# Designs tried in a protein design run: designed miniproteins, single chains, continued (3). Part 71

Each design is a single chain, and the fold is of that chain. pLDDT is the mean over its residues in the fold that is shown.

## One batch from the design tools (miniprotein)

Design m10451
Fold by ESMFold2-Fast:
Structure m10451 (fold): chain A 100 residues (1-100)
Amino acid sequence: IEELIKRLEEIAKKLKEELEQEEVDWEKIKELLEEALEVVEELIEKEANLEEVREVLNELAVLAQKVVLDPNAPEEVKKLALEVLVAIGVYQLKAAVEKV
């Protein structure tokens, strides 16, 4: 779990750095979003404690939303960013249902 959280933190950092470039490498953004989706899905499968990942998930959600709203982003990259946002939403909802 801790290694997955650290990997997600590194992905978020790289996404932020790339989105701040004057010429955004959308292929790199796509690869980072694919990795982020895999890590988020694995955290859900392992039932990782949401409180331990909340800050990174919130940062990732903000970055994914920026990709969705960017007029220069390719449609396939925007769709992938939306999938990341959905996965984060599912994680948060599952955690809420499991709390009694």
Scores: mean pLDDT 79

Design m10452
Fold by ESMFold2-Fast:
Structure m10452 (fold): chain A 65 residues (1-65)
Amino acid sequence: SSIQEQINAKFKELKELIEKNAPFSEVQKALQEIVDLARTLPPAQQMAELSRLTRLTLDYYEKQK
């Protein structure tokens, strides 16, 4: 509940950072915060959030080409 809301807010923040072409250090910090929050979830939900994070990270690298 509360943790899921925090994760959703952090995903929104991360997407905004990527759209603004923020420095990679800021993007990496946001990524780490999502990972830390996801680690508090049950295994199935944790894997789902980490998979979503991986996809978003790949999209970011594609924009940097």
Scores: mean pLDDT 80

Design m10453
Fold by ESMFold2-Fast:
Structure m10453 (fold): chain A 91 residues (1-91)
Amino acid sequence: MSMVDLVKTILSKGVDPSEIDLEELARKLLGIPPGDLAAYEKLLKGRPELAREVDEALEAVGREWPKTLEELLKLPGVDEEIAKEILEKVL
């Protein structure tokens, strides 16, 4: 199941998109324990180009980390192609 399919399934149950924690969903999908930042950082370090693009986009919005797929897609500099790469790395 893709991250997009998971988000769509949650939304179909009447959950507001702004309440979906993308990082928490990624941890659950990958089996990473809550608060294990080292495992999450290790995944990002395996893809330095993606990490750079995400960091640049976060700086453009004042460093607020996107909590949902909807917020991620609205970040300046994050187009559908970059968002797709992020989702493919989380899967």
Scores: mean pLDDT 50

Design m10454
Fold by ESMFold2-Fast:
Structure m10454 (fold): chain A 78 residues (1-78)
Amino acid sequence: SEADLAEARRLLAEMRRLRDEAETASLEETKRLVEEIQRLGGRVYEIALRTSDAGVHAVFAEVVEVAREAQEILRRKE
């Protein structure tokens, strides 16, 4: 649905904001931001599970990439 797509896009935008915040955060704060990014990504996954909407599934592919980028930021600080 259009509402599911809008919610998925909103969650992705928040994940991107948190990823950008992680770039300059401390190691401990980066760990917390990565955990929150994973939590938001799980919410997009739940939306994707209940719909065949190609737009939602495309957003979920971007969610996977943002989560990967956030893990890379964390790895660089360890």
Scores: mean pLDDT 90

Design m10455
Fold by ESMFold2-Fast:
Structure m10455 (fold): chain A 85 residues (1-85)
Amino acid sequence: MELTVTTKDGSTATVSLKNDTQGIVVESSGSLKSGDILQLINETEGYLISGKGEPLDLKDGDTVYKLKVNRDKGEATVVEKLVVK
């Protein structure tokens, strides 16, 4: 299963899901980065997290994108960009 993530600036990422709640960015453009980790919270919510850490192992300077997800269509939209302080 794959999800296509889009941002307001037109950047895109393709995420390959390894299970029902987690995935990895395999292809990206613009401001999004290959190797980022997807964590799905429920059917409509998720986070895209910079780096190779566990979703709960966030460090200062890490970027977190909050996503609105439509799993039925394989789509997600970035609604907020957060930088860990």
Scores: mean pLDDT 74

Design m10456
Fold by ESMFold2-Fast:
Structure m10456 (fold): chain A 71 residues (1-71)
Amino acid sequence: MSAEEIAERIERGVEALLAAGVPERAIIQLLDREKELVKELQKAGVLSEEEAEKVLRAIDRLQAELRAREA
């Protein structure tokens, strides 16, 4: 699975959770767990440094958007 596919799947997951009425704070917490998983996959050599950075940037962007929604 490419970094693009991982980021897209995470984005779709966030959209589905928002549509289901899950609070933005809970989704931000889930994304923090996803960031830790991405870092572990990079350490294990499953993701390259560039791939991990790309996914982490996508998650950071989603978290920023969610924070803007609750503000």
Scores: mean pLDDT 83

Design m10457
Fold by ESMFold2-Fast:
Structure m10457 (fold): chain A 87 residues (1-87)
Amino acid sequence: MEKEIAEFLKQLDAFVAGVIAEAEALVAAGEPEAAIALLEATIAGLKAYIEYLKSKDTELSKALIPQLEAHIAELEARIARIRAEMA
């Protein structure tokens, strides 16, 4: 369980980092609206997964939810920054 949780968290971190890199590339290409849409879609997916995990109430859920919430907060902060730069 612990090893599987650690590997999943590593993959989750890599996935979110990849999404952030793609969003920053879209901003650099002059497509900030596309970057925001990508980040909003990712946040929606992460929120849906948190709701699923809350319904399970397992050791895995307790380990994953705080990390997912942290990633959502980072993505929301990046959307706010992109929107501010568009103003």
Scores: mean pLDDT 84

Design m10458
Fold by ESMFold2-Fast:
Structure m10458 (fold): chain A 99 residues (1-99)
Amino acid sequence: SKVEELKRRLAELYEELAEALRNRDFERARELAEEIIELQNELVLLTKGESEETRERLERSRKAGLELTEKELEAAKASEEFREQLAELERERARILRE
């Protein structure tokens, strides 16, 4: 389904974002985060006719998604929060792939 295709694409983008952050490519990370937000919004819109459980799960994924600004990425650069943020991204990717 289109929902499954978008979930797969989101998982791929989360992986690419984690890689960009590991490489400290913050310009690419910002671009990837913006694309993730766009696709998450599309998923929420497409799931309005789906079961309530599926819709709520995808809405939680959207809320757990990445609204990273350049300022937040710069702050993460120098802090322990950078490692925590990367781990959270990897957990969210794994969760999307399981469902």
Scores: mean pLDDT 65

Design m10459
Fold by ESMFold2-Fast:
Structure m10459 (fold): chain A 83 residues (1-83)
Amino acid sequence: SKGTELGQKGLDAGLAGDGYEGGRYASIGASEAIKEKDVEGARLALQGGLAAVRSSGDDRRGLTAGIGGALAGIGALFELGAE
């Protein structure tokens, strides 16, 4: 699904050290996961946001995007009734 695809892009970018792209894709992926009722996409969005936070170091923009992505992923999981 689109949520899973974008959530995976967020996770891949976050793990690669791109906190800004990781958080950005995680936020978009979480939004699409809600529309598609895609629990896996929501989980990937949370993981991507968290990876973005971990990789950001002193990058305030990356850290902010990562926090936003992680919160969006949590919100999506909550709305979809998943853990």
Scores: mean pLDDT 85

Design m10460
Fold by ESMFold2-Fast:
Order: C-alpha cells, then structure tokens, then sequence
Structure m10460 (fold): chain A 90 residues (1-90)
C-alpha cells in the first residue's frame, strides 16, 4: 500500500506547510519579521525536508515552536514512508 501512504504523506505535508506558514506569519510579523506567507511556506517546506539553509530563523517563541513541529513532522513522514516500504517488501 505504498500508493496509499504516499498520498497520505503528500496530503499531510501540504496541510502542515499551509498551517505552519500561517502560524509563522501571525507570530513573526508583529515581532518585526519580514516573513510573508510565501516565504513562510518555503521555510516550512525546507524544514520538513530537513533542509537547514538558515535563510529564515524564527525570532518569536511561537515561531520556534512551529519550527520544532515542522522538523518533528518531517521526521515522522520519512519514518512512515520507510515503514510502508518495508512492510510492502517483507
């Protein structure tokens, strides 16, 4: 059932990026960050994929929590894909 897991993973990623980007903008903009929704989406995608470019760094406590959530979810997604692959082949 790799197709099912891949669809679930893609849906999870899109939803997480959308939600995290909105959260980041709402938390960071009032603190003086130049992060807009598009920039926040790119940042969220990077963090979920494990890309640590350092291009954007959250300055608020709320923004840092969102970053941690994205990293955790990214790892969970990779783990779920790995498990599905192993189960399909085992």
Amino acid sequence: LIEETKKEVEEKREKAVEEAAKKLVEAEKPAGSSLDLEGAKIYAEDKMEGINSGLYEPITEEGKEVEKELKELGKEIKEALEKAKKEAEA
Scores: mean pLDDT 74

Design m10461
Fold by ESMFold2-Fast:
Structure m10461 (fold): chain A 100 residues (1-100)
Amino acid sequence: SLEEAKKYLAKGKQAFDEGDYEKARAYLDEARALLETLPESEERRELLIQVHMELAQVAIAQGDYEEAVRHLEEAARLAEELGMFGLAEALRAEAERVRS
């Protein structure tokens, strides 16, 4: 459910704030898996953007810059699909910064 995915996203963010990057990734991967089983919707896409942004931050913290770039680019693609062009531009700029 969307509610269950939101709970895992929140748990992932909390684990990240606590410095537990492995636990953060596990919760965020669960949120992603749940969202991918749900029917297409604007809210599902919005939550996927947030999950990919959080996974990018986890990857940066772990020194996996290639993975971070992939998540930022996927979040940007989803943002464009929702007409969030400013967010998509910002996410692509961050991906370029991380790549540099």
Scores: mean pLDDT 90

Design m10462
Fold by ESMFold2-Fast:
Structure m10462 (fold): chain A 74 residues (1-74)
Amino acid sequence: SLEAARRFAEWLAKEIIELAKKENLSKEEVKELIERLRPSYLAMMGQLFPDVPEEERERLLEEAEKKVLEEIEK
């Protein structure tokens, strides 16, 4: 469901934020990490939520990525 896919993307954002804070990663390091992990996350979302259109999955992930970068910015 779309709601489950959204919750998954929100969980991913939380995990990345927690990792960034724990490891004291810079915004640039977090951005690089996100870009590196993006294909794997999209593939995982495709397997878990095949009922959700690919465009919507990409949009949810982009929203999560933006939230991560906003949270770690000082």
Scores: mean pLDDT 83

Design m10463
Fold by ESMFold2-Fast:
Structure m10463 (fold): chain A 79 residues (1-79)
Amino acid sequence: EEVEKAIEIIGEVFTKYLEKNDGKMTPEDMKEFKKEVIERAKQELSPELVKWIEEFLDKMIELTEKNVVGDKVVFKPPK
């Protein structure tokens, strides 16, 4: 139920930012993405789930930076 709604919000915002940035997301773009997800989640989801989403996105950003380019997050569509 609530987790399903969380996935929808994350997916919608992520797609919006990918389209806006021609399939690329910098660390600055990832921070704005997180901010918009949290703002929407606060309106529709419990505070506990909002905290879970925040922690999840922070961990995903950290892992992506560390494994791809160290200090820069880049999401590119496959060719």
Scores: mean pLDDT 70

Design m10464
Fold by ESMFold2-Fast:
Structure m10464 (fold): chain A 71 residues (1-71)
Amino acid sequence: SAEAEELEKKAEELAKQAQKAIEAGDLRTAARLVSEMYRIGEKLKELGADEAAERIFRKADELARQIVEAA
């Protein structure tokens, strides 16, 4: 659906911002952005966009691991 596509695009933009925040050492901002990605993943799941939700959850998990390793 158009709604699912827009949500996935938003999550991809948040992922890019989170990656830049990690690279800058701003782990608090990165964690907040990753939390927003998880919320979008849950919304995608509620819309039945399960494959898109799984992609976003995987990306959020990867970024969360980078945050833990950088801390």
Scores: mean pLDDT 90

Design m10465
Fold by ESMFold2-Fast:
Structure m10465 (fold): chain A 69 residues (1-69)
Amino acid sequence: SAGVEEAKRLLEEALRLPDSTARAAAHEILELLDQGKVEEAIEALERALKADLSPEAKRLFEEALRKLK
């Protein structure tokens, strides 16, 4: 779906950030989306957003979550 493709694009941007926590979470969430596990990807995004992320990572993850819901 368009929402899944937009979320993947945002998560790919997160992989380029100098934030190791964001990169690890983005990698996990991208794998879940590639497997079609959208509900599990949403749960992983919500868990990641509870962590201490950089402001840019938080923005990308919040936007990705919005695209999947």
Scores: mean pLDDT 87

Design m10466
Fold by ESMFold2-Fast:
Structure m10466 (fold): chain A 100 residues (1-100)
Amino acid sequence: SPEQKKAVEIIEEFEELLKEKLPTLLKHYSDEEFTELLIEELEILVKTILELLANDPETAEKIKKIYKETIEEMEKNKNDAKKSYEILIEGLKKIKEVIE
């Protein structure tokens, strides 16, 4: 659907912007602060995606589950910025797969 295509585009734009900002973020933030920032950004992104997919409750529930699992894994790895980033990227990949 157009909404599914737009959701994937928004996720891909988020990934590109995050990659561009990575050197600056890692320079100015501790691993814990960096992880907290990524968690906050992911929450905003997921809220936007869920609003866009409001007419697809089954896909929305799958996204919520992936989101919760991703946040929990990031929190467990809060002292490892690189690992938190890798967990986030894997979570976004899983979200894109369920939107198809």
Scores: mean pLDDT 89

Design m10467
Fold by ESMFold2-Fast:
Structure m10467 (fold): chain A 78 residues (1-78)
Amino acid sequence: DTFELEAVAQLSREEAEALKAWLESQGAEVEVEMEEVDGKEVAHIRATLPTTPAFAGVTKIRIEEDAETGEVKIEIER
């Protein structure tokens, strides 16, 4: 079983690539898209991770950082 992680955060391309490499080392399948929002680099990261006991019943985790306000929103689907 697997769960999905979606993250949108103010990360440079180098930081996003480093995070992708780390997630892939943990057995994740990872896609990264870079965008510029309000003059800031924003990384859109989508990963499929193997389910561990700590995440049993979790189907999706979404993390969003608003580029304008810096507010972080976390949503968990079970």
Scores: mean pLDDT 78

Design m10468
Fold by ESMFold2-Fast:
Structure m10468 (fold): chain A 78 residues (1-78)
Amino acid sequence: SLLEKAKKLAKEAIEKYTKLIEEKGETEIYKKALEAAKELLEAVKKLEARKIDNKTFLETYKKKEEEIKKAEEELKKK
């Protein structure tokens, strides 16, 4: 499901960027990716708790997925 995909993306990004910060130090790219991933996971939890609707969740998912993808693309340029 879309919800499970969002949950996996958020958890994997949190783990990845937390580890990168610990190993290489905090950078703006890592911090932004981690913050976006945490916000996506929070949106997943709010949808599961019926605190937000599907439309609001989809808008947040799209925005946060793009923010995570942008950080991934910036890392590939080095």
Scores: mean pLDDT 82

Design m10469
Fold by ESMFold2-Fast:
Structure m10469 (fold): chain A 77 residues (1-77)
Amino acid sequence: MHELRRRLAAALAARDFATALAVLEELKGLIESADENEKPQLQREAALILSEVEAVRAELPEPVLAAADEIKRLLQR
């Protein structure tokens, strides 16, 4: 999980939005396939990842924002 957050931070710093999107899609897949035992840890880590996305929201293309918003929606269920 720390690896996903590190990869996202590096991609955002480099303005590599294709990699940023791939990291968010990977996180979405992990949340969708998670067992109830894994869900609290994934929710905490996803919240940290989403906060990093929000910090640079104005710089992000629509597909990256859409992926982040979808993750946020999944966490609210």
Scores: mean pLDDT 79

Design m10470
Fold by ESMFold2-Fast:
Structure m10470 (fold): chain A 83 residues (1-83)
Amino acid sequence: TEAEMRALIEEGLRLVAELAARLADLSDAQKEAAAASPAAKAAEEAFQAFKEAVDAGDVEAAREALARLREAADALVAAGRAA
């Protein structure tokens, strides 16, 4: 439904803002390590899939892409912190 899509878009925006804040807390070297990790590509692919699903009005695809983006975002921050 349109209400479900709006909720997913709001959740996605919150996730992106939270990820940006978490990455901002990293050192420059840790940010570079995060950007070079496989998690960075996974996050980019998941975000692109989410955008495409939103543009298509596909609520199920958007929910799945958002779940993948959450997982990739956590892995991205972890990769940076490990450096």
Scores: mean pLDDT 86

Design m10471
Fold by ESMFold2-Fast:
Structure m10471 (fold): chain A 98 residues (1-98)
Amino acid sequence: GLPEEILEVGRLARELDDLALRNYDSGKLTPEQVQLATQAVNELSFAADYIDKGDFEKAREYVEEVERLARQLESLGATELAELAREGIRLLREAIEK
């Protein structure tokens, strides 16, 4: 089975995607904010996949991209989405350090 942290990243990425879609559908997000959130979901999933494959160097590159996307989401006022992305970063870092 996958490490617990990687399974939790998968759940969090789904939560981030669902929240972004619901907030977009309700008019709370701009197209730019939803695009950034979708990129963060994809980058979290790529980082988790590379950890599962034992490619920690490539996983770290995707973690750095999620950090960049989280900062952009925060700067645009998408605070809840940025917080979920940062929680994903925390879990990925814990998985890499084990």
Scores: mean pLDDT 86

Design m10472
Fold by ESMFold2-Fast:
Structure m10472 (fold): chain A 106 residues (1-106)
Amino acid sequence: EKELEEKKLELTKKALLALGELLIEIGRRLEEEGHPLGPRFIELGEKLKELSKQDLRDPEVVAEATRLLREAADLLEEVGDPELFEELEKRAAELEKEIKEELAKL
């Protein structure tokens, strides 16, 4: 139970880092294409990466991560790119598989 809790925190940090990196990648591609939301995705991604280094047991850190993820979702809706959604689904599936594999080792 304690090992499961510690592993869940580790996986949550890894997920926030991966999502932050993905948002930066998306933002850079949008910026290259001249999209005005590109820099905003980069900013959100960098903030998520910083939060991944903090104590996720702190409710203020969790609240900020939730706020940033909601803002990222709102921006994705504004972009309206179906290829972007396909890439996110693929990355989410890869993360889910990794999380399941790590939890299965416990």
Scores: mean pLDDT 77

Design m10473
Fold by ESMFold2-Fast:
Formats: structure tokens, sequence, C-alpha cells
Structure m10473 (fold): chain A 81 residues (1-81)
């Protein structure tokens, strides 16, 4: 659905933007770690969502977004320290 695609795109945009900021700050270690963790979440999310209803897929994607937002917050906090 368009809503599911929107949330998936928001996750990717959030990850990409944060990774770029981290690399610009010279923190390739944080950027690589974030990219790897988000990729793992998206792979798990895709497996969980496969064969589910659009409503269930939306819930799974929203949970994935919350997990990614938490990882981003952690990375930004480490950058600020």
Amino acid sequence: SEENERIANEILALMLGTVHRLRRAGRDDLADALAAEVTAILQETGRKAKGQSEEEQLKILKEAKERVEELVRRAEAELAA
C-alpha cells in the first residue's frame, strides 16, 4: 500500500540522512554500525511482513520505524558526546 511504502521510505531516508551526518563528522564507525543495524531490522521486517495482511504489515513497519528511530537517537547521542 502507499502507506506501507511511505513508512519504508521514511525509514530509509532517516537512515541515509543520519549516516551522511555521521560520516561528515568523521564517525565512519558509527555510520557503518547504524547502516548494518538498520539493514538487519529491514531484513527481519521483510521476513515478518511476508504473507501478512496490509494492516499487519503496517503495524510491523511502524514497529521497525520506532526501532530505527531509537538507533538514530543513540548514534546522534554518541556523536554529541
Scores: mean pLDDT 88

Design m10474
Fold by ESMFold2-Fast:
Structure m10474 (fold): chain A 92 residues (1-92)
Amino acid sequence: KDKEETLKLILKVARQGRDAARAGNREEAEIYLTLLLIAVKIAELSGSLDPETLKRIREEVTAASQALEAGDYDAAAAHFERLEKIVEEALK
């Protein structure tokens, strides 16, 4: 259940980050990216997620961060969408 709650939180924040990136709202997208980084750190420390799922999530969060720094909001949104899909698959 802790795993499901963690995944649902990551999913919600990823969707908000995607919407902010699509809107070109860098400040809001950076806030959601920071929340994702915190959630990933908590999940890693608590051991609540499978290592492979956690690795895939970290890769997409890192890629979204790099895209956002480059001002590529379309790429940032795509990485948030890939993160959503990873989490949705993990919730099955």
Scores: mean pLDDT 85

Design m10475
Fold by ESMFold2-Fast:
Structure m10475 (fold): chain A 61 residues (1-61)
Amino acid sequence: MKIKGLVYYDEKTGKATLIWENGEIKELSEEEAKEFKEKTKQKEGEVVEEDGKLTFYKKEK
């Protein structure tokens, strides 16, 4: 099943928070937070989980 969420990156702590469409909140691992920041170059972005994998996207305008 494909589920979407939002990611918020905190530059002070280097941590990222993931909020799924169903309201579930998770903290990303240090590796996942770095991957998000590297791929998006943004403090806020989108995420999709499909087949157990997280894929990060820039927030579309």
Scores: mean pLDDT 77

Design m10476
Fold by ESMFold2-Fast:
Order: C-alpha cells, then sequence, then structure tokens
Structure m10476 (fold): chain A 82 residues (1-82)
C-alpha cells in the first residue's frame, strides 16, 4: 500500500512540524485523491488521526478546514464505493 504509507509519512511530518510547508499539504491532497477504493478506509483514518492531533496542537482554522474538507471528501468516496 504505497499511497497509504506515503500519506502516513507526510501527515506525520505535518503533525510534527509547527509550520508545515505548502508542499506537504499539496502532497497529502495528491495522495488522498490518488488512493484506490480499497485503501480509502485507511486513508480516512489517517487523515482523521492527523486532524485530531492538529486540533490538539492549536493549528489555525484554515489548516484544520483544509484537512477536514479532504477527510469528508474521502469519506464520501468511501460511501460511494460499493
Amino acid sequence: KEIVEELKKTLDKIVEKEKPSAEDFIRVYELAKQAPVEDLEEVAKLIREALDKMIEKGYDEETINFLLTLYLDVVSRLKAAK
């Protein structure tokens, strides 16, 4: 699960850095959009875990909303998968 592994590594970097780069967020978006249907459940879980940690760390509303929107998109895609 190459996409899932890369997504986890990128999300871990974002959570560890107080000021993650725009490249890190672009990479997360790209990986989440490329994720195959069979990986969507794990992808949603990883994004949700990162969101919870970022909320705990007091990340800004715009950053939280970006990942929340991405999480909801992944969950929507998962529900559409039959």
Scores: mean pLDDT 79

Design m10477
Fold by ESMFold2-Fast:
Structure m10477 (fold): chain A 100 residues (1-100)
Amino acid sequence: SAAAELAAQEAKLHHERILRMLEVLLKLTTDEELKEKIQQAIKQVEEEDNLAKRESILTEVYNEVAKKLDYETQLKLMEELVKIAREEARQREALRAAVG
């Protein structure tokens, strides 16, 4: 059904958003221990089907990374994460417009 196809595509967009956000955290992190933790989080998210668990993994890693960054890098992080979130939101709206 169109509804089932929409749900599958939205789940895929969610997965892509979480992975892209983790990659931004990895790119902006200079701490080697945090880099290893982020890489482990990426592997966990790649195998995780539960959307709430994916969000929880991202949130935990985000909080640990954000507190270690200087103010300018925190602003850049927020800008990149907002851009990724807006891209997912636009893609979801385009999918919904196509089915209803």
Scores: mean pLDDT 86

Design m10478
Fold by ESMFold2-Fast:
Structure m10478 (fold): chain A 59 residues (1-59)
Amino acid sequence: GAAAEEQAQKERFRANVERLAKEYNLSEEEVAEILALIDAGDLEAADRRAKALVMRKLF
């Protein structure tokens, strides 16, 4: 159902953030900030924050 799909989406998002953290060497504080946004259900803010941090590491 929709609730299970939402939970799966959040879980997948967390897994992607963990991979990005390892790949781009994000700090524990940066990862914790993104995970807190995911837990709060603010996936748009979590995505923006993750992208900003990755972009900063790429450039």
Scores: mean pLDDT 78

Design m10479
Fold by ESMFold2-Fast:
Structure m10479 (fold): chain A 93 residues (1-93)
Amino acid sequence: KAREIVEKAINAAQSGDVEKAKELLPELERALKENPDDADVYFALGMVYYALGEYDKAIEYFKKARELAEKNGDETRKQLADSFIKKVEEKKK
């Protein structure tokens, strides 16, 4: 259900369309309230906050996405979240 919102948010964040990524925050937050165990929504929130330069929030959301991916045995999503956590931490240095 949240897949289209997640894809739009990730695409906007990756392309540097910060305004569009920010506009999707209320929809991502609503999706999270409806399904609090959706790792993809947490990952998308991490991507948006990373694009906004809010690195601490980005790390928090990526860590939650990682935790849920690990719980579900999803190595691909876990490795993706770990990669972005490392990337954001390097930018904070």
Scores: mean pLDDT 83

Design m10480
Fold by ESMFold2-Fast:
Structure m10480 (fold): chain A 82 residues (1-82)
Amino acid sequence: GIEELIERAEKEKDPRKALELLLEAAMLLLRETEDKELILRAIGLALRIIGLLLEENPSREEVEAEIEELRELLEELKELKE
């Protein structure tokens, strides 16, 4: 699921492959929520990741920033699911 993709991205040494995993996780999060605010935040995150994937040399620092944001969104998703 989403958590497993984030965990794989944290362990991935290639920033581009890590960003691809994070994009996949963000797209899964979009499919699992009906909350409009969470949807908008997930779309914004996915668009940022796509922008980074279009860069010639995405950095690990950029990957780590997106991991933090996606983890925050995942925790909010878990709180909304009862």
Scores: mean pLDDT 84

Design m10481
Fold by ESMFold2-Fast:
Structure m10481 (fold): chain A 99 residues (1-99)
Amino acid sequence: MQSAIDKLKSWIETEYKTGRFSDQDIISFVQYLIGQISQGKITRDQASQMLLAASDTFKKLGMDDISDGFRKAADYISQGDNTGALQAVSQGIAAQKKK
């Protein structure tokens, strides 16, 4: 778990610094986690931990609205609401762009 979280944090920071970070990368990451849950490869608790790690990383990068989106997505994933999770990150992206 910790190794996967460390790799996720490094990936987010690298993509942000290289200017290659996109909204689609955020959506694709959440969709990937939903797919892994559906295939029984990870638990909802493990996916929630990864979403919270992403939230913390985006907060450190000053992207508070995206960070909030990931925190809400983690809660929705834990509750079994995959659609709510995707909507939460999409709303976070939209809010961040208005600033």
Scores: mean pLDDT 79

Design m10482
Fold by ESMFold2-Fast:
Structure m10482 (fold): chain A 63 residues (1-63)
Amino acid sequence: SGDLLARLQEERLRRLQQQSLQRAQDLRDISLQMMDDTPRNQAQVDITYQGIYDVLLRTRLQK
């Protein structure tokens, strides 16, 4: 057949779809590990800890 251009385009689309699926899986794995680190929770803990420390310091000074 003389549809080399059509075949190349089809192969390219299939390759892109396969790459997209692989990328989604990789992103999922990275996201899972990132959630274990949980920057949001870490920031929250830091803020809470600093607040508690400040209160304790003030309480000692006013004691």
Scores: mean pLDDT 64

Design m10483
Fold by ESMFold2-Fast:
Structure m10483 (fold): chain A 75 residues (1-75)
Amino acid sequence: MYSVEEIEAAVAAKDLEALRAAAKENPLFASQLILIIESMEGKSPEEAMEIMNKWILSNPEHPARPLMEEILKKR
């Protein structure tokens, strides 16, 4: 399983290929992150934060939730 640090690095780099590779190994984790990043492409920081926050509220039990909260803090 990809670590929070590995996924954060891929998010920061906007490396969708690395995130797609991670999704192969962790489909319940990285595939959600890929969808979030693609939905944020071209969004303002405020709109990106709203998308991320809505995902957190909709997925309280998801393993990726803590990672999404950390990414949101950095925005």
Scores: mean pLDDT 62

Design m10484
Fold by ESMFold2-Fast:
Formats: C-alpha cells, sequence, structure tokens
Structure m10484 (fold): chain A 83 residues (1-83)
C-alpha cells in the first residue's frame, strides 16, 4: 500500500516535470515537445494505475493530481500537433 502510493507520487512528479518541459519545447522543437508530452501522459497513466492499488483517500488525492497532469499533457499534444 505505502510502496504503491510512493511510486504513484514519484511517477506523477515525473509526469508533471515532463509536461513543463514539453511546454518549453513547443517554442523550440514542437516534435520533441510532442514526444515529451506523450511520455508524460504514459507516466501519468502508470501513476493512476498504482494509485488504484492505494487506500481510497490516498488514491483520491493522487487521482486529482494525475487528472490535471493528464489534461495538461493532452492539451500539449494537441498544441504540438497543430504546429
Amino acid sequence: AAASARSAASLAGLAARGVEEGERLLKEDPQKGLEVFRKALELAERAKALAAQSEPATAARLNDRVDEIERRAREGIERAEKL
């Protein structure tokens, strides 16, 4: 339980950093930004799967964080594909 929550939080943190890097890359290299956003989305999905193995209260908090990261990653992918 604790290990799954820590792993989920770690992956969510990596996904959030990926989204920030992707957003920076959109100005310099949209294709590289697209790849970074896709990787961030994969990390967020893995974090959500691990959060599901946690206690309900921990899972709810992690899911809120992951949902925001997934939303930003998907918006970034859409923006990169239009560039």
Scores: mean pLDDT 82

